# Designed miniproteins, single chains, continued (4): the designs that were tried, part 103

Each design is a single chain, and the fold is of that chain. pLDDT is the mean over its residues in the fold that is shown.

## One batch from the design tools (miniprotein)

Design m15798
Fold by ESMFold2-Fast:
Structure m15798 (fold): chain A 94 residues (1-94)
Amino acid sequence: MAKEKKEEIEERAEKIKMEVLGLKTREELKEYEEELKKKFEESIKRAREELEKLYKEGKISLDKEEVEKFEKDVIESLERMREAIDKIILENAK
């Protein structure tokens, strides 16, 4: 597939997402995507800070390596959730 055809498919996908979500412009779609990303990053940050606090207080036996693994697992789960949401939006746009 030519590079230009990939751009056309992306443009159609964006339009479908906008119609399904009730968004009026591509800028609103970008804001929606950025808001989701910011919320995910804030959730990860809060979870990490809580785990580090509990570890420093000696309330849990979790080491720094376990905290890093948890953070990676959360990031991967959030990415999968985002992909699932995108798929649902596109399927409902039929």
Scores: mean pLDDT 68

Design m15799
Fold by ESMFold2-Fast:
Structure m15799 (fold): chain A 72 residues (1-72)
Amino acid sequence: SPMEEIEERLREIARKHNFSEEERKVLEELIEALRGLSVGAQEEILRNLEHLAATDRELAFDAAKHLTRTLA
């Protein structure tokens, strides 16, 4: 399913960039928040987080945390 791909890609970001257990919890909350969005919004958010994580891990985590709060 599209959500299974999004879940795996977000968990891959956490693995690749050495996210802590507490940081991974934020990503799991983000996965749940993304379920309520359009497919286009899900893909845009995911692409942006992948790009941010490759360049600035801390900004990527802050963005994920902000999105989780905003979408809840």
Scores: mean pLDDT 82

Design m15800
Fold by ESMFold2-Fast:
Structure m15800 (fold): chain A 70 residues (1-70)
Amino acid sequence: SEAEELAKRLKEIFERALKLYEEKGEAAKEKFEEIYKLGQEAVDAIEAGDLEKAREKVEEMERLLKEMEE
């Protein structure tokens, strides 16, 4: 289902962001916290059945993850 795909994608983004935070330390903390907050909002949206909102939040998490890689 789309909900299962979004949940998996969210989890993979969070795990990668956590690795970058562990690697870069304090320099990545602010972006990691933003990703964490968006992840909570995405989970809430999935639980509410708002898959469009959940997808938007997951896409924003991916954008921030890209910023952390710079």
Scores: mean pLDDT 85

Design m15801
Fold by ESMFold2-Fast:
Structure m15801 (fold): chain A 70 residues (1-70)
Amino acid sequence: KIEEAKKLIEEAIKAAKEGDSEKALELIREAVKLIENEEALELLEKAGVAAATGRYEQAVELLEKALELL
């Protein structure tokens, strides 16, 4: 469960670094389904908004912070 969520977040970071907002958003949505940590969920939600608005550097920072909480 947590290992799968971490892998999805790592792939989302890679997608965001490549500027692939659609892939990053899909991976974030899948990770959200596997996570129970409320603080990590809030960071993933903010990362999704950043990715959707083309703020990829911010999205990566938020995803990395969420990963540290898991």
Scores: mean pLDDT 83

Design m15802
Fold by ESMFold2-Fast:
Structure m15802 (fold): chain A 66 residues (1-66)
Amino acid sequence: MIFSVDQVERALTRAYIEGKITPEQANAVGRQLRGKESVSEEELREMLLAAGLSEEVAEYILKLME
């Protein structure tokens, strides 16, 4: 599956509002998305984990976009 950067940004905002991620984690993912229009599910999972999110929170964010 492929997600637009706008979809990812909305999912990150929701996870932040729900207290599941920190502003620093959201900013780290945002830096990885810079210059991209879309990301694959696997690429996004790798980016979320690289930003310091747990596997559980990464899967939660992926499910928000289904």
Scores: mean pLDDT 83

Design m15803
Fold by ESMFold2-Fast:
Structure m15803 (fold): chain A 61 residues (1-61)
Amino acid sequence: KYSYEKLLEALEAMVKHNWDIKKTSEAVGISQSTVSKLRKEAEEKGFFQLEKEIEEKLKEE
């Protein structure tokens, strides 16, 4: 649905906006549900691990 590049931008925007789902969604132009899902995954597996996985996928694209 969204490119890995867009998801990486969303992760960076979440940190910048203090993990505010609505502000991140508006800043990056992705759905609030996608931001919420990324936040949950970052909380469950760790921000660094999620960022690394998305960066690996982006390199393949």
Scores: mean pLDDT 78

Design m15804
Fold by ESMFold2-Fast:
Structure m15804 (fold): chain A 97 residues (1-97)
Amino acid sequence: RRAAAEAAGRVIVYYASWYGPSKELVATAERLRARGHPVEIRNLDTDEEAKAEAEKLGITSVPTIVRELPDGSKRVLLQDVQTDEELALAIIVLVTA
């Protein structure tokens, strides 16, 4: 239910368009979104609002996974991730738990 999803919060993945190997990351997020899971991908090169939010959170590397809680607070969960497979698995675990 929507109320349950709102109580759980959402997962936001910050990435940059110059990070070329992120096809699996994008595909995984789209599959989870299609199944009703609260996953969002934000491109730091084209989305100035996402870039400002990333700076406030102290994000210095991409891709980075952030959890947004129902109260609007954000927590950085993973930074400096080196493989798309690790990112995809982390997103699946965070949104399907």
Scores: mean pLDDT 68

Design m15805
Fold by ESMFold2-Fast:
Structure m15805 (fold): chain A 55 residues (1-55)
Amino acid sequence: SLKQELLAAIGEVLRALGDVIQAELEGDEKALAEAEKKLKEAKEKLEEVQKKIDE
């Protein structure tokens, strides 16, 4: 269902954001770059799910 897809996409964004914060606190530039990449991908998925809801 679209509701489950939306919740899953939101969950991915929140997890990726948590990873960004953790990497920033630890000063791990490599982990930060990977976490930022994951956050971008998660945001793109969320936007696709929102587009399906608007249709």
Scores: mean pLDDT 83

Design m15806
Fold by ESMFold2-Fast:
Structure m15806 (fold): chain A 83 residues (1-83)
Amino acid sequence: SREELEARAEAVEEVAKAALELVKEALEKLKEAGVEPSPKVVARMVGAVLLAVGRALDGAPVEEAIEEAREMLEEAVEEALKE
């Protein structure tokens, strides 16, 4: 239905925006620590955004999709800081 398509589109937009803000926060933390993200770390961050969007497209709750992205981004930051 149109309502279902609209609700799904809104959920995807909300999740994508939230995931991108989490990426910005992760990059700022690395910048403050004087760490430059490697291509591997950048790929993990992109992967977190794509995973969250995919979850929302599959009908997962927005909060759950955002939480999964947050966990992946926190792991990516921890890996980068070990360098």
Scores: mean pLDDT 84

Design m15807
Fold by ESMFold2-Fast:
Structure m15807 (fold): chain A 95 residues (1-95)
Amino acid sequence: SMLEKAKEKLSPVQFKALEEALTRIEKLNEIKDKLSPRAQEAVEQAKADLEELFRGVVEENLSEYQANVLLLSVQATVFYAELIIKREEEKKKKE
């Protein structure tokens, strides 16, 4: 699997961050059909950034520094998707 290949190429700290991001994306994907179009787009962007990270690490043999930059991008897009969902839920509670 791509995850097993990434584990061989990433440091333990980087791999743990990748597993945490993947788990968060999987949870967002499970509720995707219940989300607004804006939140759905944010989840799709997080998935795209994750695929770019896997491609870079597994196929392009990126340096540790380059892999860290892509990991930060994945973490940022996942956080943004979660933030949009939280803010939209808070807005509904004020009605």
Scores: mean pLDDT 83

Design m15808
Fold by ESMFold2-Fast:
Structure m15808 (fold): chain A 73 residues (1-73)
Amino acid sequence: MLMERGEERARRGDVVGVFKTATELWNSTSDDPDEQSKVSVYSAELLREALERAGIRRPGADDHVRAFDEQLK
């Protein structure tokens, strides 16, 4: 359930929730180095997605770039 929870939080742009889920995953896998590698990659992807989703909600450069791109079509 941690993976599904992290993915759900990432999709919602919940950066804090993703960080919490990643921390729980990391703590759960500290007994197994193999799992640690997987958690590292997975956590990075979740965090990136959450940041992108949070960024969409904030006025930013991407809005200006997209507006110009549409007009330039």
Scores: mean pLDDT 62

Design m15809
Fold by ESMFold2-Fast:
Structure m15809 (fold): chain A 62 residues (1-62)
Amino acid sequence: EVEKYKEEIEKDPNNAEAYYKLGGVLLHQGRTEEAIEAFEKALELDPSNKVARTLLEQLKAE
């Protein structure tokens, strides 16, 4: 749920996992642009997240 992960981010703004989970929920809801922003933030905080990197490459590819 979007609100749950936003609360986790408010408690710890450096929580890469919370941004990654937020991106996943947003993507499932069809909110693709917001999901991209969340995944980008997750990768800024944790560049080793291969799943988020792969999803971003696919979402930005034409």
Scores: mean pLDDT 79

Design m15810
Fold by ESMFold2-Fast:
Structure m15810 (fold): chain A 83 residues (1-83)
Amino acid sequence: MAEEMARLLVADPEAAAERLRREAREARRLAEEEEDPAVREAALEVAELAERLAEAAAAGDAEAVAEELERLGELQARAAAEQ
């Protein structure tokens, strides 16, 4: 997933930004259905990060894209460790 997204960010940043915005919207919708507040907050944090990554991609800021992807990876690793 992440590697495919990274390639899309280089090949078609607008398409990548649209996909990230859709994923962020889905994460927010799932968060609204979450009963566990910790899981809800984690989903919202991922959604916010995806929105920032989409903005960086749309702006063509490769360095910002790389930084946000690294943060996303850290959040996913942390969520997996705390499950």
Scores: mean pLDDT 73

Design m15811
Fold by ESMFold2-Fast:
Structure m15811 (fold): chain A 57 residues (1-57)
Amino acid sequence: SKESLLEEMEKVAEELSKIDPELSKEVRKMIEEAKTADTKTLLEKAIEIGKKYQEAK
């Protein structure tokens, strides 16, 4: 589950790199921080990344 969520976040960062490369870099930093975080923090980071992706569309 945690690995699947991280994989989905990576795919979002890949898609963002085509739309907004600077935002993609920021999202990738959030993913790296999430890798060392607990499940609650990981979920919070995933939600924030999802919001950034929706705003970039």
Scores: mean pLDDT 77

Design m15812
Fold by ESMFold2-Fast:
Structure m15812 (fold): chain A 67 residues (1-67)
Amino acid sequence: SLLLSILEVLEDGSVLLAVHTSEGKLKGYLLAYPDGRAVFEELDEEGNIVRTIEAPSMMEALDALEA
């Protein structure tokens, strides 16, 4: 399971979230747009971006992470 934490609400109404595993490991950052679209930047163990997922919804971005 994934845990979501709100970090910031941006000027355009987008929400930046941290995504952690149930064990507390940071998986990456999710940017949720006001129109429902989401972009997820997956991090390695050192905090480098290793993958970017763009999805029409937050749910679809999270599903792609768990696949």
Scores: mean pLDDT 82

Design m15813
Fold by ESMFold2-Fast:
Structure m15813 (fold): chain A 60 residues (1-60)
Amino acid sequence: KGLEGMELYELGLHYAEQKKYEEAVELYEKAAELFREAGMTGAAAEAEKKAEELRKKIAE
């Protein structure tokens, strides 16, 4: 679960770099869920923060 969370987080970073913000948000949110299940609270919070930042970009 922790490794899968990391892979989804990295994929989200790649999509964000390509300005595919909707896809990146979904990946960050899924990564945060997997990080929480793995007990990686800091990583989960970081992924959630990145999803929130991208949602603000989508809203503009």
Scores: mean pLDDT 80

Design m15814
Fold by ESMFold2-Fast:
Structure m15814 (fold): chain A 75 residues (1-75)
Amino acid sequence: MKQKIEKIRQLTDEAVEAMLSGDRERALELVKEIAEITNDPELGKILERAVQDPDPEVGAALAAMATALLIKSLE
């Protein structure tokens, strides 16, 4: 469980960085991996929407918040 949480955090940080750098393709790959690891299709939908946000800062904030809330629910 703790290793799974750490991997989700690492993938989230990489996805946020990709979103902020404008690399939407990489960000989509990373958020899909997060959704697969969590087995949460609703989180996956939220994360995909965050990547597609026209404001990359807003999208990154939404992705970070959604994954932080999930991690808190797993603690």
Scores: mean pLDDT 80

Design m15815
Fold by ESMFold2-Fast:
Structure m15815 (fold): chain A 100 residues (1-100)
Amino acid sequence: MKKSQDYTNKGFQYYTNGDYDKAIDYFNKSIKIDPNNSDSWNNLGVAYFDQGDYDSAKKYFDKGASLGNSGSYYNLGQVYVDQGDYDKADKYTKKGKDLS
């Protein structure tokens, strides 16, 4: 449980340094310990989104959102903006706001 959060924090450190491969590895270690760690699912989505892998980003944001992560709903909205689907973007942004 605390170990899952430690891996999330390490992954985020690598992400902020631009080391996406190590960030993804640590976020995967976090979710292997705690599959309900919504922050790690959200952070996986962010790492894939920043690399232009929108399909993987959506998959991981969907998982984070299903676990109640408001940030994941906002990030799903941003993916849909980047894909030109403004109706879905508005829908997911409103869901994130309702959880905040």
Scores: mean pLDDT 85

Design m15816
Fold by ESMFold2-Fast:
Structure m15816 (fold): chain A 83 residues (1-83)
Amino acid sequence: TKKLVEEALKKAEEALRLAMEALRHLPPDQEKINRAIGLALRAIGLIIDAENLLKNGATEEQAKKLLKEAEDLLAQARELLES
């Protein structure tokens, strides 16, 4: 599950990088990009919570639940950036 946390963090970092790069080019829908950034930041928070649960000896199932929520938020962020 540590590998799933690392993969989720990399996806979140890439989403933020793409959104920030899009903002730098003055996109026509800046509000959409800002919402995508907000979703990615929320996902990062959940990933950090999942990592902390794993460090404190919580079950993998509890961590996976938070990681699934993070994945759903990242999917929403990607959909906003691709539309």
Scores: mean pLDDT 74

Design m15817
Fold by ESMFold2-Fast:
Structure m15817 (fold): chain A 73 residues (1-73)
Amino acid sequence: MEEAREELRRAAEEAARLAEEYLRREGYSEEEIERAREHVEGLARKIEEQPEEVIKKALEELRKEIEELRAAL
């Protein structure tokens, strides 16, 4: 169980980092970037409280979004 939550935390951190890089490159303000990061962190925290099955599905979706962000950078 804990492994899925740990993977989710790491993936969310990576997604937030890539999103920050993308937004800065596109010319968004630091305030806008901070709000986006807070939103992602809040969602990740709520998902961590869900059953393992839900966490695993969220992790799969997040990994796909990470790849899309990497492709956009």
Scores: mean pLDDT 76

Design m15818
Fold by ESMFold2-Fast:
Structure m15818 (fold): chain A 85 residues (1-85)
Amino acid sequence: SAEEKARSLISEARDYLGKGNEKEALELIKEALKIVDKELSDEEKKEFLKEILGERGEEVYELVKEGKYDEAAEIIKEKLKELLS
């Protein structure tokens, strides 16, 4: 499914972040966000982002809805880095 593909891309991005490859991780996160934005329902988008970001899920949901994928991807990248620490 589109959700499974987006989750797979986030998992791969986490692996790249663990290796110090932030540029590749950002590109994978942006690809996942484009899938989430275009393929998932509004409720599925909110759930996906809440599972990754917790309290910041609503902030990133608004950015994705506005097509601000670069800003949204940076927030997800920072959250994934925190979760790896």
Scores: mean pLDDT 85

Design m15819
Fold by ESMFold2-Fast:
Structure m15819 (fold): chain A 57 residues (1-57)
Amino acid sequence: DEALEALLAGDYEAAEAAFNAGVEAVMPTLSEEERAEVLANKEKAFADAKAMADAVR
């Protein structure tokens, strides 16, 4: 996963860009409720992934 690889490398800008691109690619396949949930939680999801990557370094 490009976003996870960037997080593990400490390149948070690249990780955020890859994460946002992945979200945008999935958005058209989601319902309105699912899209709202993803948008509301994407910042937390990215922060959780970043914390997890930092913990395994």
Scores: mean pLDDT 74

Design m15820
Fold by ESMFold2-Fast:
Structure m15820 (fold): chain A 90 residues (1-90)
Amino acid sequence: SELAAKARELLEKAREALKAGDEDGAIENLEKALELARELLKQGEIEEARELAEEVLELARELLKVTDDPLKAIALILRAIGLLIEIERL
């Protein structure tokens, strides 16, 4: 899926931003990747949506460990968990 490929690219950008200490860049790319995971779920691409949501959750947890402002990282964690719960209830 072109949409899944784009989401993977955003996750890679988030990883690079996190390594560089660019918290805002990491947050923005993770938010965009999670939105694409929701669109994949709407399209019935459940496996790809789950995998992307799990990776967003992992990276948001890593962001939480290093950030001086935890609220945005916590919001991402909660949104990713929410999507994973929606997937499990299908």
Scores: mean pLDDT 88

Design m15821
Fold by ESMFold2-Fast:
Structure m15821 (fold): chain A 58 residues (1-58)
Amino acid sequence: ALSLAEGIALVERLLAALPEVTDEAVEAVIAEVTPLLATDEDAGAVAQHAVRLAEARR
């Protein structure tokens, strides 16, 4: 399982690799990364970070 810091880093890397930051692409990244986290709390934090980072890039 990934730590919170590892989950955040993975989301940042995956979003940076996307040619276009669509809602569908962000949801796909969240769905890929959140099951890798040890707790629902960490998964929720990673999902929120992904949404905020995507909003900043739009």
Scores: mean pLDDT 82

Design m15822
Fold by ESMFold2-Fast:
Structure m15822 (fold): chain A 85 residues (1-85)
Amino acid sequence: SLKEKRIRAIMELGTVLRIAEKEGLPKELVDELHQALIDLARATEEEWPEVMRRAIEVLRKVKKYLSPEQQKRIDEIIAELESLL
């Protein structure tokens, strides 16, 4: 259901937000992650695929600023989010 997909996506994106803040990523990227969380929380079933694709795009930007170990973790999160499309 959309409710279950939403809970999982918000939990995963919340994990990425905590990593981004902890690693001191640019404010602009942290703001994009916050916006992606808001959009996921508000998305209708019709909007869900577009909002999820935008969230994944932000994760790909975040990945570029992280260590190889953290990049692997982000790839696992991206794969999880893609499974929720």
Scores: mean pLDDT 89

Design m15823
Fold by ESMFold2-Fast:
Structure m15823 (fold): chain A 65 residues (1-65)
Amino acid sequence: SELSELLREAAELLKNGGDREKALELLEKALSMATHPAIIRGIELAIKALKEGDVEKALEYLSKG
């Protein structure tokens, strides 16, 4: 799904020390498409972690759903 692709691309950027701003854009787009409460919560927590500079925690939220 497009949602899964956005989450995968964001995680890939973060794993490779890539552009965090681009990763945030992808996560915000994923959040706009998410309908399941658990998925919405996971994305919100990943975005919060990234804004706090905690890339490792953001990756955990994205990897586990």
Scores: mean pLDDT 82

Design m15824
Fold by ESMFold2-Fast:
Structure m15824 (fold): chain A 60 residues (1-60)
Amino acid sequence: GPEVREVTRQVAEELRGIGAAIEAGLRVLAGASREEALAWAKARGASEEQVEAAIEALLA
């Protein structure tokens, strides 16, 4: 039904945000500007907390 489509869209949007956070974290670790990487990820649905969590996980 329409509800299944909407839930699927929301999950896909969340996964895109997580992907952007991981990419931003990798960019920072590769020497990119943290400020610019955060702004880039936020524009793509990631939170600052998700980016920081990704950086922590990548350094573990």
Scores: mean pLDDT 83

Design m15825
Fold by ESMFold2-Fast:
Structure m15825 (fold): chain A 111 residues (1-111)
Amino acid sequence: GPAEEAARVAREAGLRGGAFGGSGAGRGAARGGTEAGGIGGAAGGVGGAGAYAGYRIAKRRGLSEEEQTREAAEGAEAAAGAAASGGGGERGGELAREGAVEGAREGEREG
């Protein structure tokens, strides 16, 4: 369903950009949510916060670059899934997914 698709795309975006992809996914999700407004704004923010939080936790734990990337991807996946199945519904999931993909592309350009 929409929640599973949003989670999968967010995870793929996080993995694609490595550690920078996690940060980029977070920024992109927040931007996408802001552009949509209302519930979309909240959903985008959730996706972004999850991606960034996962990355930051792994980095603070001294995990490898590969593990940092995996944690960022898992954070993005969980946050996007929650956004889609929670108050944001299908629209929230779509916005989180779009933001994560856009952010990952931005992160790839920076990295």
Scores: mean pLDDT 60

Design m15826
Fold by ESMFold2-Fast:
Structure m15826 (fold): chain A 60 residues (1-60)
Amino acid sequence: SAAALVAEYTDEDGTITKEEAIVVLLRAGFSEEEAEEIVDELQDEDGKVAAATLLAVLSA
């Protein structure tokens, strides 16, 4: 499931690194181009993506 996939890469603070978020999106069936666009939209200034936000994208 999307929730299980996101949980595998989620840090203790509830975030995923940019590189890990791209891997999650690729494993979920997104293209590399789509994954990069999504991560660029969702990442914070430290290059991290909130796990809850990434899960919402995968569940849409």
Scores: mean pLDDT 80

Design m15827
Fold by ESMFold2-Fast:
Order: sequence, then C-alpha cells, then structure tokens
Structure m15827 (fold): chain A 56 residues (1-56)
Amino acid sequence: SLSVSKEDIETLPAPEIRRKLEAEAKTLGLSFSIYEEKVVLPKLTEEERKALREKL
C-alpha cells in the first residue's frame, strides 16, 4: 500500500506528508520526483493528485 493514504493527504500538514514520501522514496532507492511520478501518482485519482500537489 501507499505510505500516504487519501485521509493523510486531507488531514496531515504538508511537511509531514513530504517527510513520509521522501522516507519511502529513500527506502526504494528512488529520488522524490521519480517516486512521486512512478509510484504515488499512478495510485491516486486526478482529484487526489491535485490535492497533493496543491498541498506540497
């Protein structure tokens, strides 16, 4: 499962969301931008992607 859930995107402050995503990217040996594009964004709806990008 994604380390950040839909509820996390809606309820957590941006720095905490970013920290969780960066930690997961590091664990996978990926840069944040590659992790976001290849792992995070494909698992989210268009609305959730917009919310995440607006929050970060």
Scores: mean pLDDT 73

Design m15828
Fold by ESMFold2-Fast:
Structure m15828 (fold): chain A 83 residues (1-83)
Amino acid sequence: SDLEKALELARRGDELFKKAKEAYEQGDYKKAAELLREAARLLGEAGALLASVAPPEEREEIRAATEAQVEGLLKLADELEKK
């Protein structure tokens, strides 16, 4: 189902975010940025799928939360890539 796909994408995104933190702690800023960009992609897809199956009254909040999270991760990746 789309809900199960969204959950799986979200789990994979969270795992990549944790790996990005580990890369950052090791001073590998380029790898951390790459992992954050991939996490943003997966979490964006997860949020889109979740919004598509959510009740109408929840869809806009899910989209807004997803957009904010993706933008935050991409901004962090851009900052790390400049190091």
Scores: mean pLDDT 88

Design m15829
Fold by ESMFold2-Fast:
Structure m15829 (fold): chain A 59 residues (1-59)
Amino acid sequence: SREARERFANFLVLLGLLSEEQARRLTEGKLSQRELSEITGLSVATISRLLREAESPPS
């Protein structure tokens, strides 16, 4: 979902792996998982897993 992408993007910015502009692109669906992998250094599998975890509501 858009909300999951936004949470994940904000998490990556907090970790210093993504700029705020790149986070906006991720939230809007303008960054592929491959591009995100190249930017962050995380594997596509890790990105997919973390994005799925971001679908969970905040506790």
Scores: mean pLDDT 78

Design m15830
Fold by ESMFold2-Fast:
Structure m15830 (fold): chain A 67 residues (1-67)
Amino acid sequence: SMEKKREEVRKKMIEEIEKNTDPEMQEKLKEALEILETLPVPEALRLIQERFREAAEELERRAEAAR
């Protein structure tokens, strides 16, 4: 069921938001959660995966620049 898939992803994202102390990453995860709720499941999952990758890369680049 696509609805069960959405629930699984939602649960994992909420856990990640709660564990993450980085405000910028929390904001990106909250945006991804909104995408999960507003788009059809297949499209939402594709965009969420893409945003997670982009957010992680951006944070790594900013951390490196700060060193």
Scores: mean pLDDT 71

Design m15831
Fold by ESMFold2-Fast:
Structure m15831 (fold): chain A 73 residues (1-73)
Amino acid sequence: MKQELLERLRALLAEAPGMSDAEVRERLYAIMAEALQDPSFSVEERQAIVALVLAAPGMSPREVAEALLAMLE
């Protein structure tokens, strides 16, 4: 559910300063993958998440997390 993914994302953002960029990216990709499999998401919301996944290699982990947070709220 969106709320569970939001709580996991907020927890990740709080812990991120103590984590490597690779660890943060892995957790972000896991959250995005779960969001794409969640039937409560609209086609438009899924397209936005796919676009973020494609843009993510050019973004910092924090920028990806903040963009995802804005989409899930």
Scores: mean pLDDT 79

Design m15832
Fold by ESMFold2-Fast:
Structure m15832 (fold): chain A 60 residues (1-60)
Amino acid sequence: SMRERLREVFQKIAEAFKNGDLEKAEKYVREALQLAEELGDESAIVTARNILEVLEKKKA
């Protein structure tokens, strides 16, 4: 299901952060945001946007 896919993508975000792969983390965050928007999951949308903001600050 899309909800299971969203959960898997969030796990991949965590793994990318653990590995220091900020580019992979950003790609997975964008995928999570798209899935969350398709599901209408407001909490997941906010979470993905917040992670994206953190990534932007780490790259600056």
Scores: mean pLDDT 85

Design m15834
Fold by ESMFold2-Fast:
Structure m15834 (fold): chain A 68 residues (1-68)
Amino acid sequence: SEAAIEAVKEVLVAAGLSEERAEEAARRVTDLLQQGRGDAAGALLILEYGLSAEEAERAVKAGMEALK
């Protein structure tokens, strides 16, 4: 959902990603979360976007809360 993408994007921008990269990452993360793949979403953020484990966990949590 757009709300979940926005929630994830906000965390990613705060973590230092540009608007464009945060938008891209937030869409990918939200897609994985909608598939029940929260572990894959966290790994994606760490491996491909260079986030810390804490930053990735915060982004995943924000997306999951927005999908309730």
Scores: mean pLDDT 86

Design m15835
Fold by ESMFold2-Fast:
Parts: structure tokens; sequence; C-alpha cells
Structure m15835 (fold): chain A 65 residues (1-65)
């Protein structure tokens, strides 16, 4: 439904920001993202865009979004 689409879009947008931070070497943004996702920086850097987006979507779903 509309909530599922909005949640996925937001998750993909955040995943793109995280991927861009990894590519640019923005270690502050990467560290904050890893903390928010409950994983290590090394784990985050090994994840695909889809894996990052799915993890963010699960967190948003838990928060009622």
Amino acid sequence: GPKEKKRRELAERRAREIMAAIESGDEVTVRVAAHDLGISVEELKRMSFEEIAERIEELLKKEGL
C-alpha cells in the first residue's frame, strides 16, 4: 500500500546517502549510519545497496513508518 511504498522510497534514499558517504570516504556519516543500523562500520561497508535499504526499511517498520 502507500505506506509500504513511502517506507521503501525513504529506505532507498537513505541507502543511497550511505553508499555515497562510503564512496567519498565520509567516515563520520558512515559511523553514524552503522550505529543507527546496529552494525559495525566494517559490516556496513560489505553490504550491498539492497541489503542496506532492506535493513533501514525493517527499522522504519518497527518505528511505525
Scores: mean pLDDT 85

